# Designs tried in a protein design run: designed miniproteins, single chains, continued (3). Part 10

Each design is a single chain, and the fold is of that chain. pLDDT is the mean over its residues in the fold that is shown.

## One batch from the design tools (miniprotein)

Design m8317
Fold by ESMFold2-Fast:
Structure m8317 (fold): chain A 91 residues (1-91)
Amino acid sequence: SDAAILADGRATLLALARKIYAAANKALTPAQEAELLAAFDEAVERIMSVYGKSIEEAVAMAVTAVALRLIGDLIQEEIEKKRKQKEEKLR
């Protein structure tokens, strides 16, 4: 069913997000998990509406898009932390 495909997609995204955060030596909060699920649900709806994709394709695309955005955000945060640490050594 569509509901089962959505539930599987949400579970897959959360599992990936937790692994991504763990690799960055971080832990997801319940609030961050809720925000990721909301972003996933919105992405699925948008992909289906705009591109006319099946729910299976929309779910796969949404998981990938949200996960890549999360990785990008974590990389950018790490770059900023390293930049600030370098600047602090000059003070």
Scores: mean pLDDT 85

Design m8318
Fold by ESMFold2-Fast:
Structure m8318 (fold): chain A 85 residues (1-85)
Amino acid sequence: MDAIVEKAFESMAEALGLSEEHRERLRRLIEEGAPEEEIYEAILEAAREDGVKKPEKSEEELLAQPSSVENVKTLTQLRVAKLIE
């Protein structure tokens, strides 16, 4: 897997605050060279199982300050929460 893509998946799991068990499962998938689609699906399933909550801030508010690292993490949580509804 491309190092950039691998880092992106790790960053997404961290931003979502996934449990250690789910993060370990994702790390194994990455190490085994699983397809990006499979890893992405596993992240969504882990987020659903861990009950990732929709943030209080709207997507519009977060996009108003896209250079904020904290806002980028919160935006990731918001988008994933919408996908797993």
Scores: mean pLDDT 72

Design m8319
Fold by ESMFold2-Fast:
Structure m8319 (fold): chain A 70 residues (1-70)
Amino acid sequence: DGSLDKAFKNYRENNTLDDAKALYKEFKKHAESALKVYEEQGTKKQIEELKKQIKKTEEALDKEIKEIEK
């Protein structure tokens, strides 16, 4: 639906706390949706790889939000 791409673009252009939080919220929605599909239809290996990528992205976004909140 492009909501994640739009949120990412807004954060990159504006670099505000609100845009960073919006990006994190959209990422979590997309990650949860993707993980649900993989848990229902995918293999154990695909689920493990997706969880690893989700964790890496969440850690990066959490770090960005904490940096702006300072």
Scores: mean pLDDT 78

Design m8320
Fold by ESMFold2-Fast:
Structure m8320 (fold): chain A 95 residues (1-95)
Amino acid sequence: SLAEQRAVAEAMAGVVVEMLRLEGYSDGQIEEVAQAFLDAFRAAVAAGLSIDETVARMLEAVRAVLKRWGVPEEQIQSILDRARRVAERVREKLR
């Protein structure tokens, strides 16, 4: 459902924003990542994509932003892995 997609998206975006804030990224950088999540979510919903496809598109959009900032690949992978685990846990609770 759209409610399930939204709950998963909000939880995933929230954990990434928290991780970046703890690592000392600026408010402007955090806003750019939040916007990338939102844009990817809106595009996926408009295209009628599944929850799994929506999560994949959101993670890809954020990866592109972090890579453009020069964030080390190991750190990007750690952030994305945690975001994906949060998405999976929220989805399990909605079953």
Scores: mean pLDDT 86

Design m8321
Fold by ESMFold2-Fast:
Structure m8321 (fold): chain A 74 residues (1-74)
Amino acid sequence: MPTPGQLLEFVSTLSEEERKELAERIEKRIEEELGKSPSEIVLSGDEELRKKYMRIVLEVLQEFYREAERRRRE
């Protein structure tokens, strides 16, 4: 399981196009799971909601990392 540091390093290796795809996937997942935009979550000041936001970001990063690793094996 990749560490948060490894995921951050992974993101730094992505192209601009891949970063855009990742950002769009994160926004979609947040909207689907929390029913709120990222802006609404940030403005809420809710520490628990912010933790859920961060968990979703890490989950999507991990999924994207796994997809990249799978493609490298092809």
Scores: mean pLDDT 74

Design m8322
Fold by ESMFold2-Fast:
Structure m8322 (fold): chain A 70 residues (1-70)
Amino acid sequence: MTITPEQKKAIIEGIEKLPLPEETKKKLFEIVENSETSDELDKGILRLYLEGLPVEIANEIGKIVKEALA
């Protein structure tokens, strides 16, 4: 499924509200901006999870993505 610019903006705004270090937010913003499909976005977030992103934060991002793509 293709991600629209409006959906990317909603995801970024959701992530900005999370209590995360600025460097982590920048990495997430780059993943969102560089993802054209939901599969690419999911793979990008999974990469960060494997690099040490907390599961609670990964789950919250998943909720933000699901809401924005609904």
Scores: mean pLDDT 80

Design m8323
Fold by ESMFold2-Fast:
Structure m8323 (fold): chain A 58 residues (1-58)
Amino acid sequence: AALAEALAANPDEVASLFALLALHEEAVQAGDREAQAAAIAATSTLSPSVAAALAAAA
């Protein structure tokens, strides 16, 4: 839902959101808690809803 809403509102921001989601997944795979927190913080600037979902999943 949050990504679909972001795509409708600003398609250019969706590319940035996907890049941040990919960085967060890499950080999870590496066990890098600092990188995970940084990715969530950056995501909250673009989409608080997506950032909240990532934090809940962590």
Scores: mean pLDDT 71

Design m8324
Fold by ESMFold2-Fast:
Structure m8324 (fold): chain A 98 residues (1-98)
Amino acid sequence: STPEEIAAERWSKGIVSYIDEKNVVVDLTDEQLKEIMSKNNHVTLTYSFTRNGERHTVTVTLSRRYNSKEGTDEIVINIVELTEDGTLTGMKSFTLKV
């Protein structure tokens, strides 16, 4: 499996991961996500891979949001997988409480 395929599998399970400079897939912990988002309002991670001869792109968007009911900041995580022609093949959203 390629690093991009491994990262896509992780994200399909709701695990936020990235591919490092050595092409190793690294899972991010909730604490690491909170640290990144303490310094950034919006982060986008994008990977591309080929599955069964078709190019896919996975985009992970991390955004800070204020939760007025709880009076706290949240991290909203959106994961979208598209084919090269723009067909949606996967979508997941979840929220990490800060």
Scores: mean pLDDT 80

Design m8325
Fold by ESMFold2-Fast:
Structure m8325 (fold): chain A 73 residues (1-73)
Amino acid sequence: SREERREEALRAAEEHRKFIAELEKKFPGFLTEDERFALAVLARLRPSWTPEQQARADALLEELFRELEEKQK
């Protein structure tokens, strides 16, 4: 269980880094460090949520992406 948690944490950290790098590639300078971190955390936690919670998180992410697109104008 400790080893499994460690592997899960390392995998989550790796996915977090990849997600942040991808966001920086798509939106260079338009995302704050806190915004990038929040999006990565949401992606990592999403699978453990109920379908209703996932739908709400997806709606919030869509709103954030819409705002990011507007920042690129």
Scores: mean pLDDT 66

Design m8326
Fold by ESMFold2-Fast:
Structure m8326 (fold): chain A 55 residues (1-55)
Amino acid sequence: SLEAAMQAVAAAVLAEFRARHPDVDLSKTPVDSPEYQEYMARLKAALAALLAEHA
């Protein structure tokens, strides 16, 4: 399902971000931080690409 695919993509983006930034805890990171903005930009791009493939 699309929902399962979105969850898988979100999990993959999170895992990759954690691998690249092992000292960053996103749950404690300010929303205006460069690290949080990088994570959100990556997540939005990945989800947009997935939705385009399902169009």
Scores: mean pLDDT 80

Design m8327
Fold by ESMFold2-Fast:
Structure m8327 (fold): chain A 89 residues (1-89)
Amino acid sequence: LAERVREIAEEAGLSPEFVEELEEAVREAERLGETLGREAVLRATAEAFAGAAELARRLAATLEGEERERYLRRAEALARVAELLREAA
């Protein structure tokens, strides 16, 4: 999962720092899933990422230029990661 998340974030043109943060968050979700139940943790993480994607889209609607495009790319990546996590659960 973490490797696929990295690919999605890099394809969306996110910063290396944000790509690393997303990869680390998914690795932690997989680790917690081994203890607390994989399906439940991945679904909860997917919902968190879906919420973050919606927030990024709403913020983009209030922004202009480069900042707007940056938040739109973040929203797209977060939404794709959320879908990947739901399918993996």
Scores: mean pLDDT 85

Design m8328
Fold by ESMFold2-Fast:
Structure m8328 (fold): chain A 94 residues (1-94)
Amino acid sequence: STLEEIEKKLEEISKLMKEANESTDEEKQRELLEKIEEILEEIKSLTPEHPAVNAVLDSLLEKARASTDIEEQMELLEKAAVLAYILLEEEKAA
């Protein structure tokens, strides 16, 4: 189900975010953040009925991709992950 797919993807994001925060290697952090971005895009594609939340998610992803600062990218992607949890709760309510 869509709900199970989103839950699994959010679990993956949580694991990758933890690994990125624990890493001292910028290249490793960038690779992990890129994977998080890909998973967030997949969650967005699973939730087309929530255009308002997806618009904010898109804005955060665009800002993260445009950033040259890894700490700023992490902060933006953490905010995006919170919005993805909101999408999960809206899917549960539907």
Scores: mean pLDDT 84

Design m8329
Fold by ESMFold2-Fast:
Structure m8329 (fold): chain A 57 residues (1-57)
Amino acid sequence: GMGAEIAGRAGAAELRELGDEEAAEKAYQSGVELGKQGGSSKDGGRASREVMEEYGL
C-alpha cells in the first residue's frame, strides 16, 4: 500500500544522502515488502533500518 511505499522511500532517501545507492535500493524494496506483509508502514521503516545496520550505517 501507499504507506509501505512511503516508509521504504524515506529509508532509501536517508541512505542516498549517506552515499550508498545499493543499500538505498535494498531498503526501499525490503520496506515495501515487509509493510505489505505486516499491514503496517512502521514495519517498512524497520526493514529499512535493518538494511542500514547490515551496511554498517
Scores: mean pLDDT 65

Design m8330
Fold by ESMFold2-Fast:
Structure m8330 (fold): chain A 70 residues (1-70)
Amino acid sequence: SLTEEQRKLLKEVIKQLTGKELSDEQIDELAAMAAAGASAAELKAFLAELGIELTDEEAERLLRVIRSLV
């Protein structure tokens, strides 16, 4: 599981990329997906369900950041 500091970091990264803020539960789900080996395409699809649109490049960058924390 993520620390409080890691959740804040991921929220800030996503907010800078998209202007959207995720809940702690949504951040934890994102981290769990990455830890389970989710692809950038799967991450992108999950975020799209939350109303957050990423380019393929942004999704790949975000996945790398999350994987560095889990």
Scores: mean pLDDT 82

Design m8331
Fold by ESMFold2-Fast:
Structure m8331 (fold): chain A 71 residues (1-71)
Amino acid sequence: AAVDAVREGLAKSTDPKAQELLRQALEAVEAGDYVTAMQLLGQAYKVATPEERPAIFAAAQAVSDALDAAL
């Protein structure tokens, strides 16, 4: 699920700015605001370490799939 993918990204994040953005993305996904979640995940990806980016990318893919299903 999109929520689980974002939680996984947050659990693996060590950068405080990326953690803040991922927490906001999790709240947006839980609220059904997939557009805001995608924007926040994009920002988190840019500030994340290379090791953390695959998990954030997987979360963005899951959120993108949820957005497409909601349209």
Scores: mean pLDDT 80

Design m8332
Fold by ESMFold2-Fast:
Structure m8332 (fold): chain A 66 residues (1-66)
Amino acid sequence: MEKKREEFEKLFELMKQYLKEGDLSNATEHLGRLLGTAAELQDPEAIERARSAREEFFKKIEELIN
């Protein structure tokens, strides 16, 4: 469980970094892995944080096209 949560945190930070850099391809890949890891954890807090990350991803895309 601890190792899986550490992987979740690492994926979360990497996804945010790629979003800041405008690297949508790598951000998309890491978002997918983050959502999968949250589902495997079956932790409501992790699932909520992953959904928040997905919202941040779409907000960033909207900022880039507006």
Scores: mean pLDDT 79

Design m8333
Fold by ESMFold2-Fast:
Structure m8333 (fold): chain A 85 residues (1-85)
Amino acid sequence: MELEKRVAELGKKVGEQKGSGLVGGGAYSAGAASPTEEGRKAGEEGGKAGNEGNSEKAGEGLGKAVGAAGKTAAEQAVKGAEDAL
């Protein structure tokens, strides 16, 4: 999903500029709100990566968790991350 990749890329940049924990927290929250096990797992993995200082993996987790929530949620996440940069 292209929006998932875009969220992951922007999440990595936000994590590098503002802190990977912020992106990890976002991934965890998005995963918890996901109706799918895959989205929840991605959010948990992104949250752990953010706590470990890994902005790239935290962004990937955020992208997958938000992507599992649906196209509109992914579009809003892209806009929010772009506005945060």
Scores: mean pLDDT 74

Design m8334
Fold by ESMFold2-Fast:
Structure m8334 (fold): chain A 71 residues (1-71)
Amino acid sequence: SEKDKAKKEMEEKIKEKLKETKDPRSRAILQNGGETIFKLLDAGEITPEEAKEQMELVIRHAESLEKQAQK
């Protein structure tokens, strides 16, 4: 299903980002943000497309915090 495909794609993106993320706050954003998006998607409160858009925002936020933490 489109939901299962979106879930797999988002999970793979989170795993890849977590490999390069060292800051605990950035890691928490990725893990908690991803978990929230998956819960909303499973509950049918958001579409697979909306879930992917939200995940990209979570990734961007985590990358920004990671970059700040390395200074």
Scores: mean pLDDT 82

Design m8335
Fold by ESMFold2-Fast:
Structure m8335 (fold): chain A 85 residues (1-85)
Amino acid sequence: DWLREQAKKTAEALAELEANREAVLAELAAADPADAIAGLRAQQELYEKLAAEAKAAGDEESAAIFAKAAEVARGLLAEAEARAA
């Protein structure tokens, strides 16, 4: 199942991000603000879509992982937007 495999990879990525939060924020600060904002917005939209698809399929575990990824992307997007201002 592609969705389950994506959820597994997403959970691993979230764990790495939590472990390296300061480094991720520093990398975002060093990037072009427009590119960082566009990328984070695309990630948020993707994870929200995947969460909805997983929920519709009855896969509550995958839906929760994607929803958390969307929330994290939203937080990083807000940080990137604040830096661009």
Scores: mean pLDDT 80

Design m8336
Fold by ESMFold2-Fast:
Structure m8336 (fold): chain A 79 residues (1-79)
Amino acid sequence: STIEEEKSHILQSLQAILEDPSQAENIIREDAKKFGSGIDPEKTPLETLVKLFLNRARSLEADPQLLQQVEEVLKAYLE
């Protein structure tokens, strides 16, 4: 289902950010292109995309510990 595809994709995106934080912006913008309703990921501020990405991950029941690790990585590399 679409929800299961979204859950799988968000998990892969979270893991990819932890593996290579330098790709975080690209990963988040690509996620927004696939699942961001009515959002232009190239014109939307990165801060807004990060907030939407993390909120969507929470709504898809991503592990809280994994989310915390990703939030810490994003603060270090995308301030």
Scores: mean pLDDT 80

Design m8337
Fold by ESMFold2-Fast:
Structure m8337 (fold): chain A 99 residues (1-99)
Amino acid sequence: KPSLIEQLQALKEQLRQAKTVEEALKITDQAIKVAQEAFRKLVEENAPTMLIARMSMSLAELTFSRIMLENNPSKMQQAKDDAVSAIDNLIDVLKEFEK
C-alpha cells in the first residue's frame, strides 16, 4: 500500500502536468481526500498540537486553491502552483510526524 506521503507526491506531479481546469480539479479533490485522511491519522494518533495545526492550515490552503480553480479558470496556473505548495507543506508535516 502506498504511504500517504507517496500518494501526495504522485498527486503533486499529476497536478503539475494537468492541462485543463477539469483535470486540476479532479486531482486536487483526490489530494484533499488524502490530506483529510492524513489529518484524521494525526488527530487519532495524538500528534503534537503544532503538527495538527500545520496540517489543518495546509489542508485549508489546498481547499482554497480548489475554490480558485473552480471560480477563476483564467488563474489556473496560479491556483495549481498554490495547490502544489499546499501539498508540499502537507508532505513536510507528515515527514516530521513520522520521525
Scores: mean pLDDT 87

Design m8338
Fold by ESMFold2-Fast:
Structure m8338 (fold): chain A 80 residues (1-80)
Amino acid sequence: SMEKLKEEYKKAAKKAAETKNPEDMGEAVRLYGKLLGASEELIEEFVKAIIEGSPEEEIKKINEKILAEVEPKKEAERAA
């Protein structure tokens, strides 16, 4: 359920903030992408960029792709 996914994301985000471990940060962004309804391909691209320590410009570009993909889906769901 969406509520359970929100709970898991909050736990993962808290753990990532406490550990600052790239793997924990990667798990938090994976759950974040799932909450937004992003494609698995974009989620994995984002997770890989975080774990590999990619430049901030590349990370921002991936995040913008995710937001661009989920914006129309969120609007369609609200209209329904």
Scores: mean pLDDT 77

Design m8339
Fold by ESMFold2-Fast:
Structure m8339 (fold): chain A 64 residues (1-64)
Amino acid sequence: EKRDELSRLVLEYLLAYLDGNEQKAKEARQKIEEFIKKHPELEDYGRKLLEQAEKTLENIKKIK
């Protein structure tokens, strides 16, 4: 399912960011944007996932 692929890309982005690998995080972010462009019906869902991911990263950074 296309949503599963998008969710996996967002998870890859989160893991790369938490691992401190900015290059991998950038690449994962680009893959997410490209996936959304190919599947415009998922744009709202993808943006929502990215917003949730960014909030999760902010919360994790505050705990550390």
Scores: mean pLDDT 77

Design m8340
Fold by ESMFold2-Fast:
Structure m8340 (fold): chain A 91 residues (1-91)
Amino acid sequence: MEKEKEELEKLKEEAIENLEKAAKLIEELLKAGKLDEEKIKEADEYVKKAGEQIRKLQEAGAEEYIKEVEPYVKKVLELIQKFAEWLKKKE
C-alpha cells in the first residue's frame, strides 16, 4: 500500500517533468521558425515517455494523479497542433 503510493507519486512527477521538457522544446522550435530534426525527435521521445507513465497511472486507477498531469498533457497537445499548423504554412 505505502510502497505502491510512492511508486505512483514518482510516475506522476516523471510524467509532468517529461511533458514540461517536451513543451519547452516545441516552444523553442516555434520561436526559432526553423526545422530542427534532432529537437523534434527529442520532444517526441519525452512525449512517448510521458504517455507510458500516464498509461501506468491509468492501469493503477490513480485518478487524482491523472488529474494533476492533465493540464500538462493539454499544453503539449496544443503546442503540437500549433507546430503542425506551422509546418503546413512554412513554405
Scores: mean pLDDT 82

Design m8341
Fold by ESMFold2-Fast:
Structure m8341 (fold): chain A 86 residues (1-86)
Amino acid sequence: SLAARYNQLRQKAAELTLQARQLQGQALGLKLLSDDLKGVDPEMADRLDRLADSAQRQADTLNSLARQLQDEANSLANRLKELQAA
């Protein structure tokens, strides 16, 4: 059913958004740790910055996918409303 498809898209979008937020939190934590280590261990700081960048890129990808699923769900909701109004 369209309702089942809508619910599935919404659930998957929410799951991807949660995963993206977790990765963004990890990226921020790694960035802060990197900043603390810059004066003590600049090589470790640089490695942590690269890991933070990687986590942020993964989060950006998941957010992009979540947006696509949200847009599809909204399109289905609008079509369902049009069909009920006709």
Scores: mean pLDDT 89

Design m8342
Fold by ESMFold2-Fast:
Structure m8342 (fold): chain A 83 residues (1-83)
Amino acid sequence: MEEYEEELREIKEELRKHGREHLFPAVEVLLRALRTGEFDEEAVEALAELGAEARRAQGQEPPPREELLERARELLEAIRRAR
C-alpha cells in the first residue's frame, strides 16, 4: 500500500533530520504492525522506544520502561480494536 510506504519515508526523513536514525527499525516494525494488524511484542517494544525518544526530544525524562510498555500495549490494543 503506497500510503504506508510514503508514511515510512516521511518518518525516516524526519528522524534523519534529528539524528535519530537508530529508530528506523522501531518505525518499520510499527508500520508493519499497523499494515498487518499484527501487534506482537516487537510492536509493543518499538512503540515504547518511540515514546521514550519523543520525551527526550522535548527535553523531558521518559517514564520507566515498564510504564512505557504498558502504555504502548494499551495504545496498540486501542488501534487494533478500531481496526
Scores: mean pLDDT 72

Design m8343
Fold by ESMFold2-Fast:
Structure m8343 (fold): chain A 94 residues (1-94)
Amino acid sequence: MIEEIADYQLELGLKHASLDELIEALRKSVEDTVDDPEVRQLLNEAIEKAKTLPEDEQREVLRKILTAMLKYRKLKAEGKSREEIINEVKKILE
């Protein structure tokens, strides 16, 4: 379900914005919504890595970033431990 939402958001974004514009929007979203410094660092590292990749691979990485952000929000809302949240984000970004 989370992966389906991430796919929908990515495809919707790509209808009206370039990959560069989406990367910029994701970077701002991470800064605005992710308060854990380690999770923020992991997501920003993934964003920077995406910039060095071909467009097809950029789409794959952006999908993973969106999935990780959605999972972070869900687990935080469920009151999961910081360790569980960080481990889940790391797994998604691998």
Scores: mean pLDDT 82

Design m8344
Fold by ESMFold2-Fast:
Structure m8344 (fold): chain A 77 residues (1-77)
Amino acid sequence: SLLEEAKEIIEKAKKEIEEKVKNKAPLEEIAKILRETREKLFELYDKLSPEEQKELLELIKEFEEFANKVVEKLENL
């Protein structure tokens, strides 16, 4: 399903971001992953039913909370 694709996209992005943070990669590389992930998730949103759109918005919210915590830690180093 498209929701399962969204979950896979988010999980892959989180793993890539965590690996980049562990390796002290530049913030620009992490920002790129975040932008590309957001674009993919919103592309899926337009293809979903109203009920599935609500579930995807919750997943996006959780991903944005993760992203904000990562960026905040990197900006304050």
Scores: mean pLDDT 83

Design m8345
Fold by ESMFold2-Fast:
Structure m8345 (fold): chain A 100 residues (1-100)
Amino acid sequence: SKEEELERIIERVRAQLSPEVRAIIDKIEQKYPNLSLEEQLALLSLALYAEDQNLPLRLIEEMLEIAVKKIEETGTLKQIYVDEVNRFLEEAEKKLEEEG
């Protein structure tokens, strides 16, 4: 099923994250216990991408906090996936260039 597939993907993505980034995700999930599996996967995917790009831990935490706040405010992931995720990734790439 879609749910079983999402749960498998979530576990695999969590396993790829560093302990530090995983701790940030755990704190967010504890603060927002009503996140859907799709919303959890979105946050994990953002974290994995940011870590793969070697972004500073503080920027990863900030991006994830903004993303979860947008989910809370809109009641949906739609805005984040279409516009805000691309915006966060563009800003993250710019900061990576400034720090690299």
Scores: mean pLDDT 74

Design m8346
Fold by ESMFold2-Fast:
Parts: structure tokens; C-alpha cells; sequence
Structure m8346 (fold): chain A 58 residues (1-58)
């Protein structure tokens, strides 16, 4: 799905900024609840958060 590529690009261009990736994921249809859970599980780690979002969109 093209959505995974868009999230990866947002992560790369923002240097792993959790808030930028979260905003993009929500725009692509990921629920705020799901994004919130991934943030908690990633403990503020932008790379782990990006991995969880990408895996969800695949």
C-alpha cells in the first residue's frame, strides 16, 4: 500500500519526529486511538513508533 511509503517518507524527512509521523498516519486513516497506543508502546522512540505504524499499514 502507498500509505506505508508516505509514512516512511514523513519519518525520514522529519528525522524520526514522532508528532510528524503521527499526524501523517492520522491523515492516512489510522485512528487517533491506535496512534496513541503505538506512542505509549514506543516510549517516545521515533524509530520504533514509525516501525509500528508502517507494520499496521502493511
Amino acid sequence: EEKAEEVILAGVESNGDVEVVAKKAIELGVSKETVEKFKKESKGDGIKFLEKVVKYLL
Scores: mean pLDDT 79

Design m8347
Fold by ESMFold2-Fast:
Structure m8347 (fold): chain A 85 residues (1-85)
Amino acid sequence: EEDRRLRDEFYEALNKAFEAVQKAIEAKKNGDEETLKKYVDEAKQHLERARKLLDELVARGAISEEERFVYEMIILGLENQIKKL
């Protein structure tokens, strides 16, 4: 089903964003400015993809309003972590 494919792609994008944020935090701790910039850029790209996929899932009625709220809060949290870096 197409909605399942979109959900799987959303989870993949969100997981990749999380991993990129963690790697960016590690790079900052190590003073690696180049690696920090790389993973901040990757995290932003994955978060943009996740937002697009979430909006598509909502438009299709493939997730609940409660699920949407939870995922929007997760995305916002990751965006705020990037801003602090």
Scores: mean pLDDT 87

Design m8348
Fold by ESMFold2-Fast:
Structure m8348 (fold): chain A 64 residues (1-64)
Amino acid sequence: SMDDLMREVEDALARAAIATLSPDERARVLAASDLPDEAERRRVAEELGLSVETLERIAATLRA
């Protein structure tokens, strides 16, 4: 389906973004995603120039 194809593309883009992040930035993404605080996730995403959705995909990929 279109959703499956789109998810595969978005997942590949998230992995590419991870490769450009410093270890410190990756730690910040994981820390923000570990907390059930959406305001903190939005703040970290904003500071890194990412959408909240992209930040969550990055965190999920790093934890997998």
Scores: mean pLDDT 76

Design m8349
Fold by ESMFold2-Fast:
Structure m8349 (fold): chain A 81 residues (1-81)
Amino acid sequence: SADARLETMLAVARARIADPAALAALEQAVGLVRQGRMDEAVAVLQTLLDRHPDDAVIEAFARGLYLLAQEQGLAVPDLPR
């Protein structure tokens, strides 16, 4: 299920992301996805990626959330670089 996938993503993020601000932003985005607030989740992910462009772990998690949002029928902007 989407909830199980999101919970797994959060568990891995908590273990691998050392920046507490980045982790908090990712947890906020996941919470918004769980609420069906996909446009707001994408805005949070955009800000997160803009602040951490060279972090491959953060990029991988953001990409995973973008794909989940697309699966739910939301128009998702291109992943920022």
Scores: mean pLDDT 74

Design m8350
Fold by ESMFold2-Fast:
Structure m8350 (fold): chain A 90 residues (1-90)
Amino acid sequence: SEIEEKEEKLLEEAKKELKDLLIKRGVPEETAERAVEYLLKAMENPTEPITAEKLAEEAGISRSLASELLNKALEVIKELKERYPELSEL
């Protein structure tokens, strides 16, 4: 449906923005992609909140970068929920 296509496009844009943030900070593209994918997957779990320390360990980035990425992802998810309140899994 048109709504599902629009949601998919917004998720792709969010992923790109988060990846670009890490690349801008000097993280290699492969590492940035892995970090973003891990973070987004972990954020789908409502029973175990992701921490900056765990994200840094799993993605191989610094704790400060992991914290910045996590904060940016929370901001992006909040914007998506405000635009599409029907997105129950975000």
Scores: mean pLDDT 73

Design m8351
Fold by ESMFold2-Fast:
Structure m8351 (fold): chain A 87 residues (1-87)
Amino acid sequence: STEELIELLKEALERLAEVYRERGEEELADKILRGMEQLVEELKTLSEEDQIRMIRWAALMLRKYLEENKIEDEELRELIEKILEMT
């Protein structure tokens, strides 16, 4: 369901924020959480088909971001892969 996909994307972004918080990067963590809230509000304005497409795109971009920034977190990786499998 799109509701489950939105929750998985929220969990992934919350986990990314926690990774940055654990590194002492509080401002970056807060920025990620604000971006997440804006993304979720935008997704709610879209059709179910467009929500799935945007969530898949966001998961792919997040995966690329983690690779480029050398962020290794197993829980975050598993959340992203689950989103990609469901979309």
Scores: mean pLDDT 86

